# Designed miniproteins, single chains, continued (3), part 34

Each design is a single chain, and the fold is of that chain. pLDDT is the mean over its residues in the fold that is shown.

## One batch from the design tools (miniprotein)

Design m9160
Fold by ESMFold2-Fast:
Structure m9160 (fold): chain A 78 residues (1-78)
Amino acid sequence: GLAASLAVLEQPLRDLVARLRASRSESERRRLIAEIQRLQAQIRSLYPHLPPPVQEQLQALLARTEAEIERIEQEFAA
């Protein structure tokens, strides 16, 4: 169902963010950030075709992921 489809999108985002935290080089971090941003853009393209409650859940997922990336980037900049 739709919940299973959302879980399929959430898991790759979580895996990429975990890999970003574990990254050991600047080039690897840049590559992973680009991959996450591409996946986020693909997810956002689905927005207009989903019911409003699902759009809200997806928006919350993207906002959480974006906040985690910003936090990780700040940690690496320090």
Scores: mean pLDDT 77

Design m9161
Fold by ESMFold2-Fast:
Structure m9161 (fold): chain A 68 residues (1-68)
Amino acid sequence: SPAESRRLVAEGDQLAKEAEKISPELGKIAREATGLASRGVDTGENRDKLIEEARERFEKAMEEVKAK
C-alpha cells in the first residue's frame, strides 16, 4: 500500500542517517536507494519493484559496511 511504501522510505531515511555516521560514501549509497523507493511511492509506476530494488541495494551496502 502507499502508506506501507512511505513507511519503508522513512525507515530507509533513518538507516541512511546511521550509515552516514559510519561513512559519508555509504550514506550517499543509502540515500540513493531511498530515493528509488521514494520515486516508486511518488510516481506509483512499478512502485513495489522499485521499493524492493532499493531495499536490496541498501541491504547490500550495509553488509559491506559490516564486513569492514
Scores: mean pLDDT 68

Design m9162
Fold by ESMFold2-Fast:
Structure m9162 (fold): chain A 79 residues (1-79)
Amino acid sequence: EAEREARRKSLLDEAQRLIDEGNTKAAQLQAERDAHLRRAMETGSQEHLDRAKAISDELNAYMAETQARVDALLAEAEA
């Protein structure tokens, strides 16, 4: 029983690290996106709008991948 609890705790700790890492990277990408959106508003630059969209797509893909990894770890912890 103690071995199952130790394994469960290890998986939950790994899931939490992925969440914390994901939140940090998401915040960085959001800041970069917002900077490009601000420049686009100031200059009317299509390049900055396109870059902001590309960053949004990257952020969405990264968050989806991180969520899938977290979900897998949580499923293992419950098994």
Scores: mean pLDDT 85

Design m9163
Fold by ESMFold2-Fast:
Structure m9163 (fold): chain A 50 residues (1-50)
Amino acid sequence: IDLSKIRTFVFHSKENGQRVAEDIETNSRELLEEGKARLNADGTTLYVLA
């Protein structure tokens, strides 16, 4: 997954949003793998869920 295309972050979870802020690349990948985040169809927006 190419995280370098992400330009916009939408935080629906405060706790998971803090994780992304601490390490955007690593924690975004982990949240995507855990199903706690999703990308839009073109990969430019990351939605951080609960």
Scores: mean pLDDT 74

Design m9164
Fold by ESMFold2-Fast:
Structure m9164 (fold): chain A 90 residues (1-90)
Amino acid sequence: SAGEEEWLGKPLEEVREMAERVKEAAREGRLEEARELLERMEKFVEEFKKKLEEVLSKVGTPELEKKLREVAKEMEELLEEAREFLEEAE
C-alpha cells in the first residue's frame, strides 16, 4: 500500500501501547514509572505533530491532511486519557 499507511499505522499503534503501559503502571502503584512513560508518550506525540506539519507543507493534499489530523487527534485523545488516569491514581 501507499507509504502513508506505514507512516500512520505504526506511530498510532505505538501511542496506544504507550497509553496501556502508563495505565498499567499507574494501576500497580508504579507512579514514577507511569510519569516517565507519560513524558515519553507526550514527546512522541509532539514529534509526530511536527513531522505531520512538515509533510503537509511539502506534499499535502486535502485527503492526506484529513487523515494526518485525524491520527494526531486520536493520539492527543489517548495522551489525555493516560494523563487523566495517572492523575486519578495519584
Scores: mean pLDDT 80

Design m9165
Fold by ESMFold2-Fast:
Structure m9165 (fold): chain A 111 residues (1-111)
Amino acid sequence: MSREEEALSRGLARIDATLEANRDASEEEQIRALGETFREQLRELVADPRLSDEDIELIAAELMVHALSRARELGLDPEKVFEALKEVLKEELSEEIAERVIKRVEHALAV
């Protein structure tokens, strides 16, 4: 498995674990926990000198799509989740990379 595939696989599993650990929490607490997990993941991606900006963009978009899909399955408000994750993206990534990630996620959700 490539380094990018390993990072993605680990990230997807961590999102699932965060939602499971907070399943009995309020919607606001679940969204907050998800946002903090996503923030930690973005920081780890940015700190890895082996990942290019393009790798970070692709992995972040996949993590965000997965988080939104799982949150919807749990009955969380998808608009609130998307807004919370977009805020984290804008705080942790450069404006250009964050905008590219958001466009990829919007395209994936549009069918």
Scores: mean pLDDT 85

Design m9166
Fold by ESMFold2-Fast:
Structure m9166 (fold): chain A 103 residues (1-103)
Amino acid sequence: SLAELHEEIRRLLEEAVEVVREAVEKHPDNETLKAIRERLEELLARFRREPPTVEELAEAILALQEAINTLLDLGDEETAARLAELLDRLVELYIRILELEAA
């Protein structure tokens, strides 16, 4: 159901925020990761109040992709791989939302 998809998206974004918070702790001087953390935390706060829009889901996908690229540039392949798994799942859920909601 759409409600179950929204719950899965929220849980997945909560996990992504936790991984990005860990990345910021490992790379405290990286301003890009800090900005990404702030964007993802803001999106998560919105998703806790109301269902995500297609535009907000696209923003989350882009933020995670930027985090992965930043971590790879820093040589943090392990954290990048963890976020890549979450991104793959988020993209799958995004496609399912597009199929259910005439976007």
Scores: mean pLDDT 87

Design m9167
Fold by ESMFold2-Fast:
Structure m9167 (fold): chain A 87 residues (1-87)
Amino acid sequence: SREELEKHYEEAIESAERDLKELEKIAKDPNLPEEERQAIIKGLERGLESLDKLIDEMKKQNASEELIKRAEELKERIRKLIEKLKE
């Protein structure tokens, strides 16, 4: 159903937001090992690709504008974290 599909998208976004918050905390560690930093960057880059696919699907399914906006905002947060980690 449409309601089940919307709930699926919301849960996927909430899960990604939770994971990003934890990565943002880890990224604040001044002693973060270089290998872990590079692994996080690669994971975040894959996350952007996954979010692009999710956004495309949400648009095709006429998902709520609020959920699409939330996913786009999550992409921007990931891009900013990648930029910070590459400093």
Scores: mean pLDDT 87

Design m9168
Fold by ESMFold2-Fast:
Structure m9168 (fold): chain A 75 residues (1-75)
Amino acid sequence: ELSVREVLELTLAYLEKLLAHLKEIDAPQEVIDAVEETIERLRELLADPNVTREQVEEVLREAEEELRRLAEELA
């Protein structure tokens, strides 16, 4: 089973690849900005030696809600 830090590191790696892909396909700037903001928040959590699973889940939940809203607005 993965630790909270391992999940966080894997999530960051996937989001960095997603960000590169979004920039390559000229995705809307609002979507790119939302992904970049999520990466920055997760990096701050990774720097905290006492990071909790709840903190990671909260950031990811907020990011999902934001991206969903942007997808609906831009469609």
Scores: mean pLDDT 82

Design m9169
Fold by ESMFold2-Fast:
Structure m9169 (fold): chain A 64 residues (1-64)
Amino acid sequence: SAAPPAAVPPHPPTPAGGEPADASRERLEEVLARTRAQVEATAHLTPEQRAQLDQGLDYTLSQH
C-alpha cells in the first residue's frame, strides 16, 4: 500500500455510543426552531406561508 499523505486532517470525531433518543429529539427541535427564526428574519411571509412552514416543521418532528 502507498504511504498516506503526511498532512491529511483527521475526520471530525463521531460521538461514541451514539446519542440517546431524547437528546436527539431535543436537538432536532432546537435546530428547527432556529431554522424557522432565520427564515422569518430573511423572508416576508404571509400568514398562510407561515402556517405551511409550521406544518412542515411539525411533520419533520413527527418523523422522530
Scores: mean pLDDT 68

Design m9170
Fold by ESMFold2-Fast:
Structure m9170 (fold): chain A 91 residues (1-91)
Amino acid sequence: PPPSDDDIDKEMILIALSAARSAALSLGEVEKVILNAEDIPDAEISVLIKGSEKEYRILSPESTKRAIKLLGLDNLKKELEEIFKAPVIVK
């Protein structure tokens, strides 16, 4: 059978997270990943680079909302921990 739209979207999110990791590594060592999910309309994923005082947004709010919907918050946290190899803080 053809893959479902949800299966395609999950794969696309994993590809997007892998690309975001590559971009983050170009900035420096990732100290932690921050998943802001307290208000879903304002949901975002950002990284704190070691030695930086600023958080860098790595995934759009739309992609973050889709990831939460498709994977769930707990699974998304685990995927972020695996991909970035850094602690994930949920806000």
Scores: mean pLDDT 75

Design m9171
Fold by ESMFold2-Fast:
Structure m9171 (fold): chain A 72 residues (1-72)
Amino acid sequence: SQALADAAKRIANALMKVADLDTAEESTRQAVEAMQAGDYDTARKIAVDTARKAGSPEAAKEVEQAIDDLKA
């Protein structure tokens, strides 16, 4: 779906700015898989935890917002 693709792109872009490529890609893939299963809480946890571990509260807010926008 377009909404899921847009959310995935926003998560990937936010994480790629603050984490290494492998970590950003793995975290984005896991979050997308969780969202495809309807498990938005797990998706949020994965993406936000990755951004926080990278030391970016701004990236954490962006990935959380991307997931919340998809769920709304």
Scores: mean pLDDT 84

Design m9172
Fold by ESMFold2-Fast:
Parts: sequence; C-alpha cells; structure tokens
Structure m9172 (fold): chain A 81 residues (1-81)
Amino acid sequence: SLAEKLEELAELFEKAAEVAKDPEVSEFARKLAEGFRRMAEAIRAGDWERAERLARETEELMKKNPELAKEAWKLALEVKK
C-alpha cells in the first residue's frame, strides 16, 4: 500500500540521518523521515486532506533546501542496499 511505501521511505531517511556526517544533512533527513511517517499515518486514518497537506509541506521543505535535499536523498538511496 501507499502507506507501507511511505513508512519504508521514512525508515530509509532515519537511517540516512544516522550515517550522515554533516549535522545539517542529518537533521534535514530526520525532518523528511517525520514528514513521510506523518503522511503514512494520515493515509492509514483515511485523512487524505491531511496527507496532501503534509506532502505539500515536505515538497516545500525540499524546494527551500535543495542542496540538503540532494544529500539526504543520496544517503537514503545508499542505505537502501
């Protein structure tokens, strides 16, 4: 399900935060993990309006911090192995 995929994505970003050497990248990865986890919770509760709002907030966070987003995603993809 979509909720399960978002929960898996949240776990990858939590792992990325743990292996990040840069504290700013670590903190940003934790914020992304929280966003994906909250989206999964909203979907499981059937609250699609909240899920959409959380998705927009997460997208805006990444757009506002493109370099941190790039590094956090790179680490998440590396830990996916």
Scores: mean pLDDT 87

Design m9173
Fold by ESMFold2-Fast:
Structure m9173 (fold): chain A 61 residues (1-61)
Amino acid sequence: SEDEENARKALEGAKKATTAAEARAALHQSQVVLERAKTEEAKRLAEEGIREAQRAIEKYG
C-alpha cells in the first residue's frame, strides 16, 4: 500500500541519516505516516522510523 511504501521510505531515510537535518526530516515523515496509517504493518514501520530518527537526532544533533 501507499502508506506502507511511505513508511518504508521514511524508515530508510532515518537509517541512512548522517545529519540532524536528515534525521528531523525522517522523523517528520514517519510521524505523518503514523497519523495516516491504515494497516498494522504501516503503523509498525512508522513507529520504527520514529525510533530510528530519534536515535539519529541524538547521535548527530
Scores: mean pLDDT 85

Design m9174
Fold by ESMFold2-Fast:
Structure m9174 (fold): chain A 81 residues (1-81)
Amino acid sequence: MTGEELEKKVEEESKGLVEYAPALAKEIGKEEAVKLIKEATERAIEEVKKLGKALGMSEEKTEEIIKKIEEYGKKAIELAE
């Protein structure tokens, strides 16, 4: 996996989480959906920090990707409401 592949994968997963959030909330309840979304967001940030470092990704680029993950996570939580 390259840094570019990691960025694309994470962005696609984050967008999917936003799209899935309303359905998830209907299936398992709003409170539980929000917990799972927060956990998924935290895991994605942790993975990017670890893998980005291993793949030689710049600190600036890693921070940029993390900010995008956080933004999508917040949107997903709002939609799960």
Scores: mean pLDDT 81

Design m9175
Fold by ESMFold2-Fast:
Structure m9175 (fold): chain A 81 residues (1-81)
Amino acid sequence: ITEKKQEILELIKQGKLDEAEELILELIKENPEEAFVYHPTDVIKNGPGYHLKLLARKYLAQGKFEKAKKLFDLYNSLLEK
């Protein structure tokens, strides 16, 4: 899990946003309890929730508003359960 988190950050840094999105979604699907624990603070700083928000901001910077909105909606829906 820690290694996959590093891979996601590296992909975002390289501008490979579609690949980063795919890995984030896979990580959430495989381990939703580890990706989004009951304590949101742990997810926001270093977890897939933080990566979703970071990725959404990168999409906004590229003018890909629909992709950014989808990621923000996913982030909010997963943390507010």
Scores: mean pLDDT 67

Design m9176
Fold by ESMFold2-Fast:
Structure m9176 (fold): chain A 89 residues (1-89)
Amino acid sequence: MEKLKEIEKIVDEVNKKDTLTREEAISYIKRIADILGVDKNTVLKIIREVKKKETLSKEEALSYIRQVANAAPDKELAEEAIKIIDEKL
């Protein structure tokens, strides 16, 4: 429950911004990855794609966060996180 509340809080923060810098997007990606226990190599691959952009729309940022959630080892937690993200997409 607490992990899902943290994810919802982060997703709501992203949804309020309209646009994000790459640094902001990377920070949110790292926070979600840490909560969900996603391995560093998977996170670094996603971050490399984000680094190709100077700014991201909220939809682009949420799409990358969704990719992180989909890579989570806990599949039930991943599915609930994806539902939260998809409500904002």
Scores: mean pLDDT 85

Design m9177
Fold by ESMFold2-Fast:
Structure m9177 (fold): chain A 70 residues (1-70)
Amino acid sequence: STVRYRINNGPIQTLTISGTSNTRQQIQNAADRRGATVTYNISSLPDGTITSGSLDDLQPGDTLTIIDSS
């Protein structure tokens, strides 16, 4: 599965996920470590571990918007 996101008003980017781990928890942990907030435009995320893509560009005070999943 894939998850589309953006940081602030930046370009739309993609995370690839697979497996059965809690994707929401992984995203939240990454944002919390970086001092960013997460906004969800979808009510449900597929479960999995992030296998491709990175949230390393997140900075303190940023908003990470989760747009959709496929």
Scores: mean pLDDT 77

Design m9178
Fold by ESMFold2-Fast:
Formats: sequence, structure tokens, C-alpha cells
Structure m9178 (fold): chain A 50 residues (1-50)
Amino acid sequence: SDEIKSIEDQIKYLEDLAKYLESKGQYGGARGFRGMAKRLRKLLEELKKE
């Protein structure tokens, strides 16, 4: 579904953003975005089972 594609794109964006923030020493913000991406990946796997 379009929803699955949107979630995949959002995960990629969040992981790229976290990497960028880590490169700038912004570890707190990076950790937050990595956490969000992890939760979205879990939801994405559940959606793919449907």
C-alpha cells in the first residue's frame, strides 16, 4: 500500500537525519530519531504481515 511506502521513506529519512546529527555531536537528538525509526520498522513489519 501507499502507506507502507511512506513509512519506508520516513524510516530512511529519520536514520539519515540521526547519522547527520551524530556527525555534529548531537547524540541526544540522534538517539531520539533512531528510536523513532526503530518503532516505525516494527510497525512496518506488522503491516507487511497483513
Scores: mean pLDDT 84

Design m9179
Fold by ESMFold2-Fast:
Structure m9179 (fold): chain A 87 residues (1-87)
Amino acid sequence: GPEQAEVRANEAYEKALAESDAKLKEIEKRTGKPVSETLREAIRASALYKAAKELDGVDPETAKILYQKALEEMDKAVELARKEREA
């Protein structure tokens, strides 16, 4: 049911965030510079979108929740980019 899909989506979300955080640390190590908040949120959005796509053919209800979370993270990236331009 919907509650079970939400639990699976939360587990996939946490895994995607852990994978995105590992990638961010690799970028920082490679560049010697901290990653911007905008790039951080964009990478998180990308990881969530990939997780959703992988589940789309297997668990479409869970995939739908992850797509929504990916869009929410992308909206955060857009807002941060706007604020960075004003600073």
Scores: mean pLDDT 82

Design m9180
Fold by ESMFold2-Fast:
Structure m9180 (fold): chain A 64 residues (1-64)
Amino acid sequence: SAVQEVLEAGAALAAELPEEARPAVEKITRDAVVRVMGGEPAEVAIARLREAAARLKEQAERAA
């Protein structure tokens, strides 16, 4: 399912980021799930999720 694909992508991204960034990854993953349920293709939602996670990674590495 599209929802499951987004949840799996979000979990993988959360595992790659520092613990401090995980609540933010959970939020963007939840937002991506809502968009997919609203009709956004899973591939588009996952691409946007990865883009947002890359920005969070940059912020987390700056803070560390």
Scores: mean pLDDT 81

Design m9181
Fold by ESMFold2-Fast:
Parts: sequence; C-alpha cells; structure tokens
Structure m9181 (fold): chain A 87 residues (1-87)
Amino acid sequence: SNEEKIKELQELTKEFSKKVKEALAKNDMEAYRKEVIEFAEKVKELFPEFSELAEELIKLAKDPNATVEEIEKAVKRLVHEILSKLT
C-alpha cells in the first residue's frame, strides 16, 4: 500500500540523513556520494514511477563537479515529489 511505502520512505530518509551527516563530518565525499546513490536506488525500488527523477539524482551524485548543496536540493525535491503525489 502507499501508506506502507511512505513509512518505508520515512525510515530510509532518517537512516540516509544519519549516514550522510557522518560522512560529511569525516569529510568523506566518496562515502557521501555512495550513500546518496544507495538512497536513490532504494527509492527507485519502492517507487518505480519516480525512477527517472531518482536516476537524475544518481547522475548528479556521480558528477564530481556537483556540490553538496545541489545534491541536497535534488534529494529534497525527490522526496517532496513523492509525498506530494501520494498524499
């Protein structure tokens, strides 16, 4: 159900936020980008209808010129689009 998928998204977002905070605190940009990619891949699995937007996030996370601020905005956009469509 959408309710169960939204709950899973909230749990994924909480764990993702913890992991990226830890990576950034260690100045580990490789770990940061890896966690963003893993988050986007899990979101694609839960919400295949948002796979294109999640793939854009993966592409951004793989771009060495993309800033943390740009990636954070893309993550927030992906989560917002899912919540706005499924509420």
Scores: mean pLDDT 87

Design m9182
Fold by ESMFold2-Fast:
Structure m9182 (fold): chain A 70 residues (1-70)
Amino acid sequence: MDEIAETVRKAIEKYGPVPAAEALELTRAVNAFLKGDYEKAIEIFRRIAETGSPAARGVAEELLKLVEEK
């Protein structure tokens, strides 16, 4: 749990603020991951990495790396 929150915080510091729509999608993916729904979380992170803003893509890529480690 803390690893995800820390990863999100560091990515926002590095890439800048994430638009509200992408922030909601990232929150949904993080919530799925925390509940053990890794497949759903990975799907959402990949979608954002492909279609999101540059900042959202950066955050999604960092979180995908963390999730796929599991």
Scores: mean pLDDT 74

Design m9183
Fold by ESMFold2-Fast:
Structure m9183 (fold): chain A 80 residues (1-80)
Amino acid sequence: VTFDQVLDALRALVRGLFDPETAAEVEKILDKARELSQTKSLDEVEAFFLKEIDKLPDPDVAETVKRAVRLAFRTLREKQ
């Protein structure tokens, strides 16, 4: 499993769970995380991701996305 495949899976999940406006805000964070992955470690990218998600206005959305991100990054570490 590649980092790009994980980001694409998170993007699909976000689009399926949330309204288009909320999904678009999370997708901006996904795009920034993809850019950072080119120069930063996996741990630094995960930390950035979780911090940016915590800034989302809906805490239930933020918690749902953070759980998905933590699971995705755990899978990347365990299967790579």
Scores: mean pLDDT 81

Design m9184
Fold by ESMFold2-Fast:
Structure m9184 (fold): chain A 61 residues (1-61)
Amino acid sequence: SMEELERKIKEIVEEHRRRKAELLAEMKDKPPLEQTKALFRLLAETSDRLLEVRLEYRAQQ
């Protein structure tokens, strides 16, 4: 259902926020560019997970 899709998206977004905070803490002493690249890699992973959830939802329609 649409509500289940929305819940899954919310959970993925909340996990992303937590992982981002953890990553920034771990990389505090790294150069800004390296921090930014790591954050963009995390964003790509989250984007892929969101895409998978949306594609799964469409396949079940």
Scores: mean pLDDT 86

Design m9185
Fold by ESMFold2-Fast:
Structure m9185 (fold): chain A 90 residues (1-90)
Amino acid sequence: SLTGLSPEELAEIVRRAAEAAHRRGVITPKGLEEMLKRAEDPEAAVRELVVLTGLFGVPSVAGWAGLTPEQAERLRAGLERVADLSEFLP
């Protein structure tokens, strides 16, 4: 896996981070619902994490999702690879 996390763990991280961003007034209620709907697909969940970490940084997203320092480092390394991969190019 790209992040060393399961599809269920990826979806849960996106859910927690998106809910925290909404709570901080950064995304709209409709934006939250749409992001959570997309995150039901593990591939889309990875893309949503790339967007969230690009906007707020990995430490913020990891903290919002309740990740351990080890999980946060695995997420950072995995997302760095994903962000540079051709699979996300048009």
Scores: mean pLDDT 71

Design m9186
Fold by ESMFold2-Fast:
Structure m9186 (fold): chain A 85 residues (1-85)
Amino acid sequence: DEIITKEEFIERVLKRAEERGIKDPSLRLDVESLFNFLDIDNTGELSALQVERFLNSLGIEVPLDGKFDDELVDAVVDALEKHRA
């Protein structure tokens, strides 16, 4: 199970959103808010499984493989887009 730091989470999600053509100056705040929401223990770290379980709870199907890969990052971007709709 991969451990994801807040910096890695924000950087990777924002980079992927930009690669997908998403232009939103508030996106950084949304990504930070999502990380802080999931980081209930306030450790500054998440496990990939915690992120994967959260996304599945929103109806966004991702493998529970414990890897912070491009598939999981894309699913996080999709969750943020769904929040705006």
Scores: mean pLDDT 78

Design m9187
Fold by ESMFold2-Fast:
Structure m9187 (fold): chain A 62 residues (1-62)
Amino acid sequence: NPAIRAAVERLLRESGLPVLPELVDKLAEFLLTAPESEALKLLTTEYRLPEKRAREILSLTR
């Protein structure tokens, strides 16, 4: 899904992390396959996103 890949690339850039293809693929797969609560927790705790922004990204996967 190009939309989720683009959202993940933006997330990594905004978080100051390297935009590596392998990292983008792994994070996109996690967001598509994990329970919503677990994906939301990862985005808000590890990537320090506001809950609103995390939910916007997750809406692309559900």
Scores: mean pLDDT 79

Design m9188
Fold by ESMFold2-Fast:
Structure m9188 (fold): chain A 94 residues (1-94)
Amino acid sequence: SPEDEFLARVEALSKETFARLDELGVPEEVKEKVEELIKTALTMALSGRPFEEIKARMEEKLKEILEEAPEKAHPVIEETYERLLELIEEWERR
């Protein structure tokens, strides 16, 4: 189903992201906030929230994460945000 495909793609992105963050030695608190960003975006998308609302919420959470995350992790976190946003945009256009 489109939902199963979307969920599988988000799960794959999540696994890749956390593997990269683990290699960088990112603190658990930061990883938990990244997980919350992914889970919040996923929940909002599955609940039929408009893309612009999801994007605004994700941008707010991203800003908070980047303020606490080590500088070396910023590229991974920002790339994860951009890739997740693309997946949600595709989901909203289904």
Scores: mean pLDDT 88

Design m9189
Fold by ESMFold2-Fast:
Structure m9189 (fold): chain A 97 residues (1-97)
Amino acid sequence: RHYLSVEELEARKEVYQEILEILKELLEGKISPEEAAERIRELAETRARTEEEKRMLLGLAEIVLQENTRESFEKEIEILEELLKNMDKAIENAKNL
């Protein structure tokens, strides 16, 4: 099948969960935008499976550095939380195949 395996989906979910935690720490003022961007870039370099995923994560790191507002961070958190919900559904669907 051309679909991602359960293991690949779970690995991607773990990356997105780590990014969500980074963004929440940034929103709470526990880390700087520079530290958040560096952590996201490290995830892009070490854990991104495709060039598209790496590009997306690197783009998020740049948004964190350039837009640097609470409103921007809250929006990215909401988008990522919705993505994680959709990934949970995809994982359950793959397990039922």
Scores: mean pLDDT 77

Design m9190
Fold by ESMFold2-Fast:
Structure m9190 (fold): chain A 115 residues (1-115)
Amino acid sequence: SRRQLVEEAWASLPEEEKARIEAIAKETGLPLDVVRLAYLAFKSEDPEVRVAALLLLQNEDPELVRKAIGVLLSDPEVAENFLKAAEDPRVALAFAYLVHKLNLGPEIARALAKA
C-alpha cells in the first residue's frame, strides 16, 4: 500500500534526518504525519515513494499541507532536489494534481521565487 511504502521509507531514513523533521513539526506545530509526507515527497530518492507521499497528501487538511510545503520548499536544497525529481512525469503529474486539488498555486509560486 502507499502508506506501507511511506512508513518503510521513513523507517530507513538516517536518525539525524528523522530528528530534523520531528523538530520542524514541533517548531511549526504541524502534525508529524503531514511534515513526513511532504519531506518524502520532496527529498526521497525513490520516485515511487515521492508519488505515494504526494497522493497521500491529497487526503490531508489543505491548510496544513500548504504550511508544510511552504516550510520545506523555503530550503533551497529541498527545492532544487524536488525540481530535479519533477523531471519524472509520474512525480510531476502527482504534484500538479496535488497543487490543483488543494489550490496550492500561490504558495508554490512564492516558494520557487525564493529559490
Scores: mean pLDDT 81

Design m9191
Fold by ESMFold2-Fast:
Structure m9191 (fold): chain A 92 residues (1-92)
Amino acid sequence: EDEKISKKLQEILQDEVKREQLREELEKLLEEIEKKAVFDESKSVDPEEFVKAVGLILKRIEENEEIPEEEYPLVLLAIRHLLTIIDEIEEE
């Protein structure tokens, strides 16, 4: 399942239209979660936890599935990391 999430993310990031849509959805979700989650800049995201968070983000965007509030800190970190990746790809 993690491998499927990673592959799906790569396919989205390589498609300019899907990448732009992901960016817009991530910015909206970031604003929503920041109101409820405490961000700790000293925390790094473990690769396995990152893939889990990406899975939750994609389900929210595609299937409108609710993200559990206990996962908000992890999802917040993952959104910030994804936005950085998108910015780096677009700069190329």
Scores: mean pLDDT 75

Design m9192
Fold by ESMFold2-Fast:
Structure m9192 (fold): chain A 87 residues (1-87)
Amino acid sequence: SADTSKLVTELLKAGIAGDVDKTEELAQELLKRAEELEKQGRVKDALLLRSIAYRALSWVAKKKGDLKKAEELEKQSQKLLDEADKL
């Protein structure tokens, strides 16, 4: 949807600007939208949005110095992409 595309664009802009708090906020909003898509049966789209959000949250964790959390979130992001590819 146009609203989802706008959220992804805003997330990328916040990341490029180094705005850690805004990136985390937008990533959480993408996770909420992924839940709505899953409830609608749009499973592949939901997995792709969760993957994007987890990758952003991994970057946030790195900026906060939590390298273990960053690695776990990056692995979750990749797992979600692999799961979406099977659909």
Scores: mean pLDDT 89

Design m9193
Fold by ESMFold2-Fast:
Structure m9193 (fold): chain A 56 residues (1-56)
Amino acid sequence: MLSSQDLQRINQDLVRRSQDVLRQNQGSPSSVVNQALSQVSSDGHQQRLSLDSLSS
């Protein structure tokens, strides 16, 4: 079990990594769309619609 201090440090590290991922995706015309689709991809709804749009 992690202590409160450890959890705070991990949370801080995750925020830093999230910022790095966002920076890597910046400057691309599809970056915003891809990022939005990635966030809801676990649900499957948006991902299925995107694939259908490309194939149709």
Scores: mean pLDDT 60

Design m9194
Fold by ESMFold2-Fast:
Structure m9194 (fold): chain A 60 residues (1-60)
Amino acid sequence: SERERNLELIDRTVEIMNEVFKKYAEEAKGKTGDEGIELFKKALGEWSRRANEVEAELRA
């Protein structure tokens, strides 16, 4: 059902968010403010890309 797909999308998106931001948080250790901002932008980009891939998969 659409409801079940929406719940799975939320769950998988949260898992991806945790994985991506954990990875980039480790990379951010000892970085300057500007370098931290660039890493945050990369994290947002990767999270968005992976979330869109999951949505496309669940809509197929």
Scores: mean pLDDT 81

Design m9195
Fold by ESMFold2-Fast:
Structure m9195 (fold): chain A 86 residues (1-86)
Amino acid sequence: MKRTVLLKIVTESGGVVTVEVTVEDGKVVSARVVDAQNATPEEKAEAARRAVKRVEGALKTNPEVQKLLKDGDDGDELARAYVLSL
């Protein structure tokens, strides 16, 4: 089963990176940056890495991606992660 999740990651500099993470058969198969505001290429790469980590963590405890993170309190990174297409 293939699902797509959009996550907004706040960088340490206060930039916002939107990452699209694709999940298939309970694991992350791809991640890409779809939007970025006030973020360097290195911050975009770190945001993508953090988005993948968050989705992988949630898949271990909750296989439904839409229930994934509601205030996963990752003060610096995780602003409001949300699922737009499942």
Scores: mean pLDDT 64

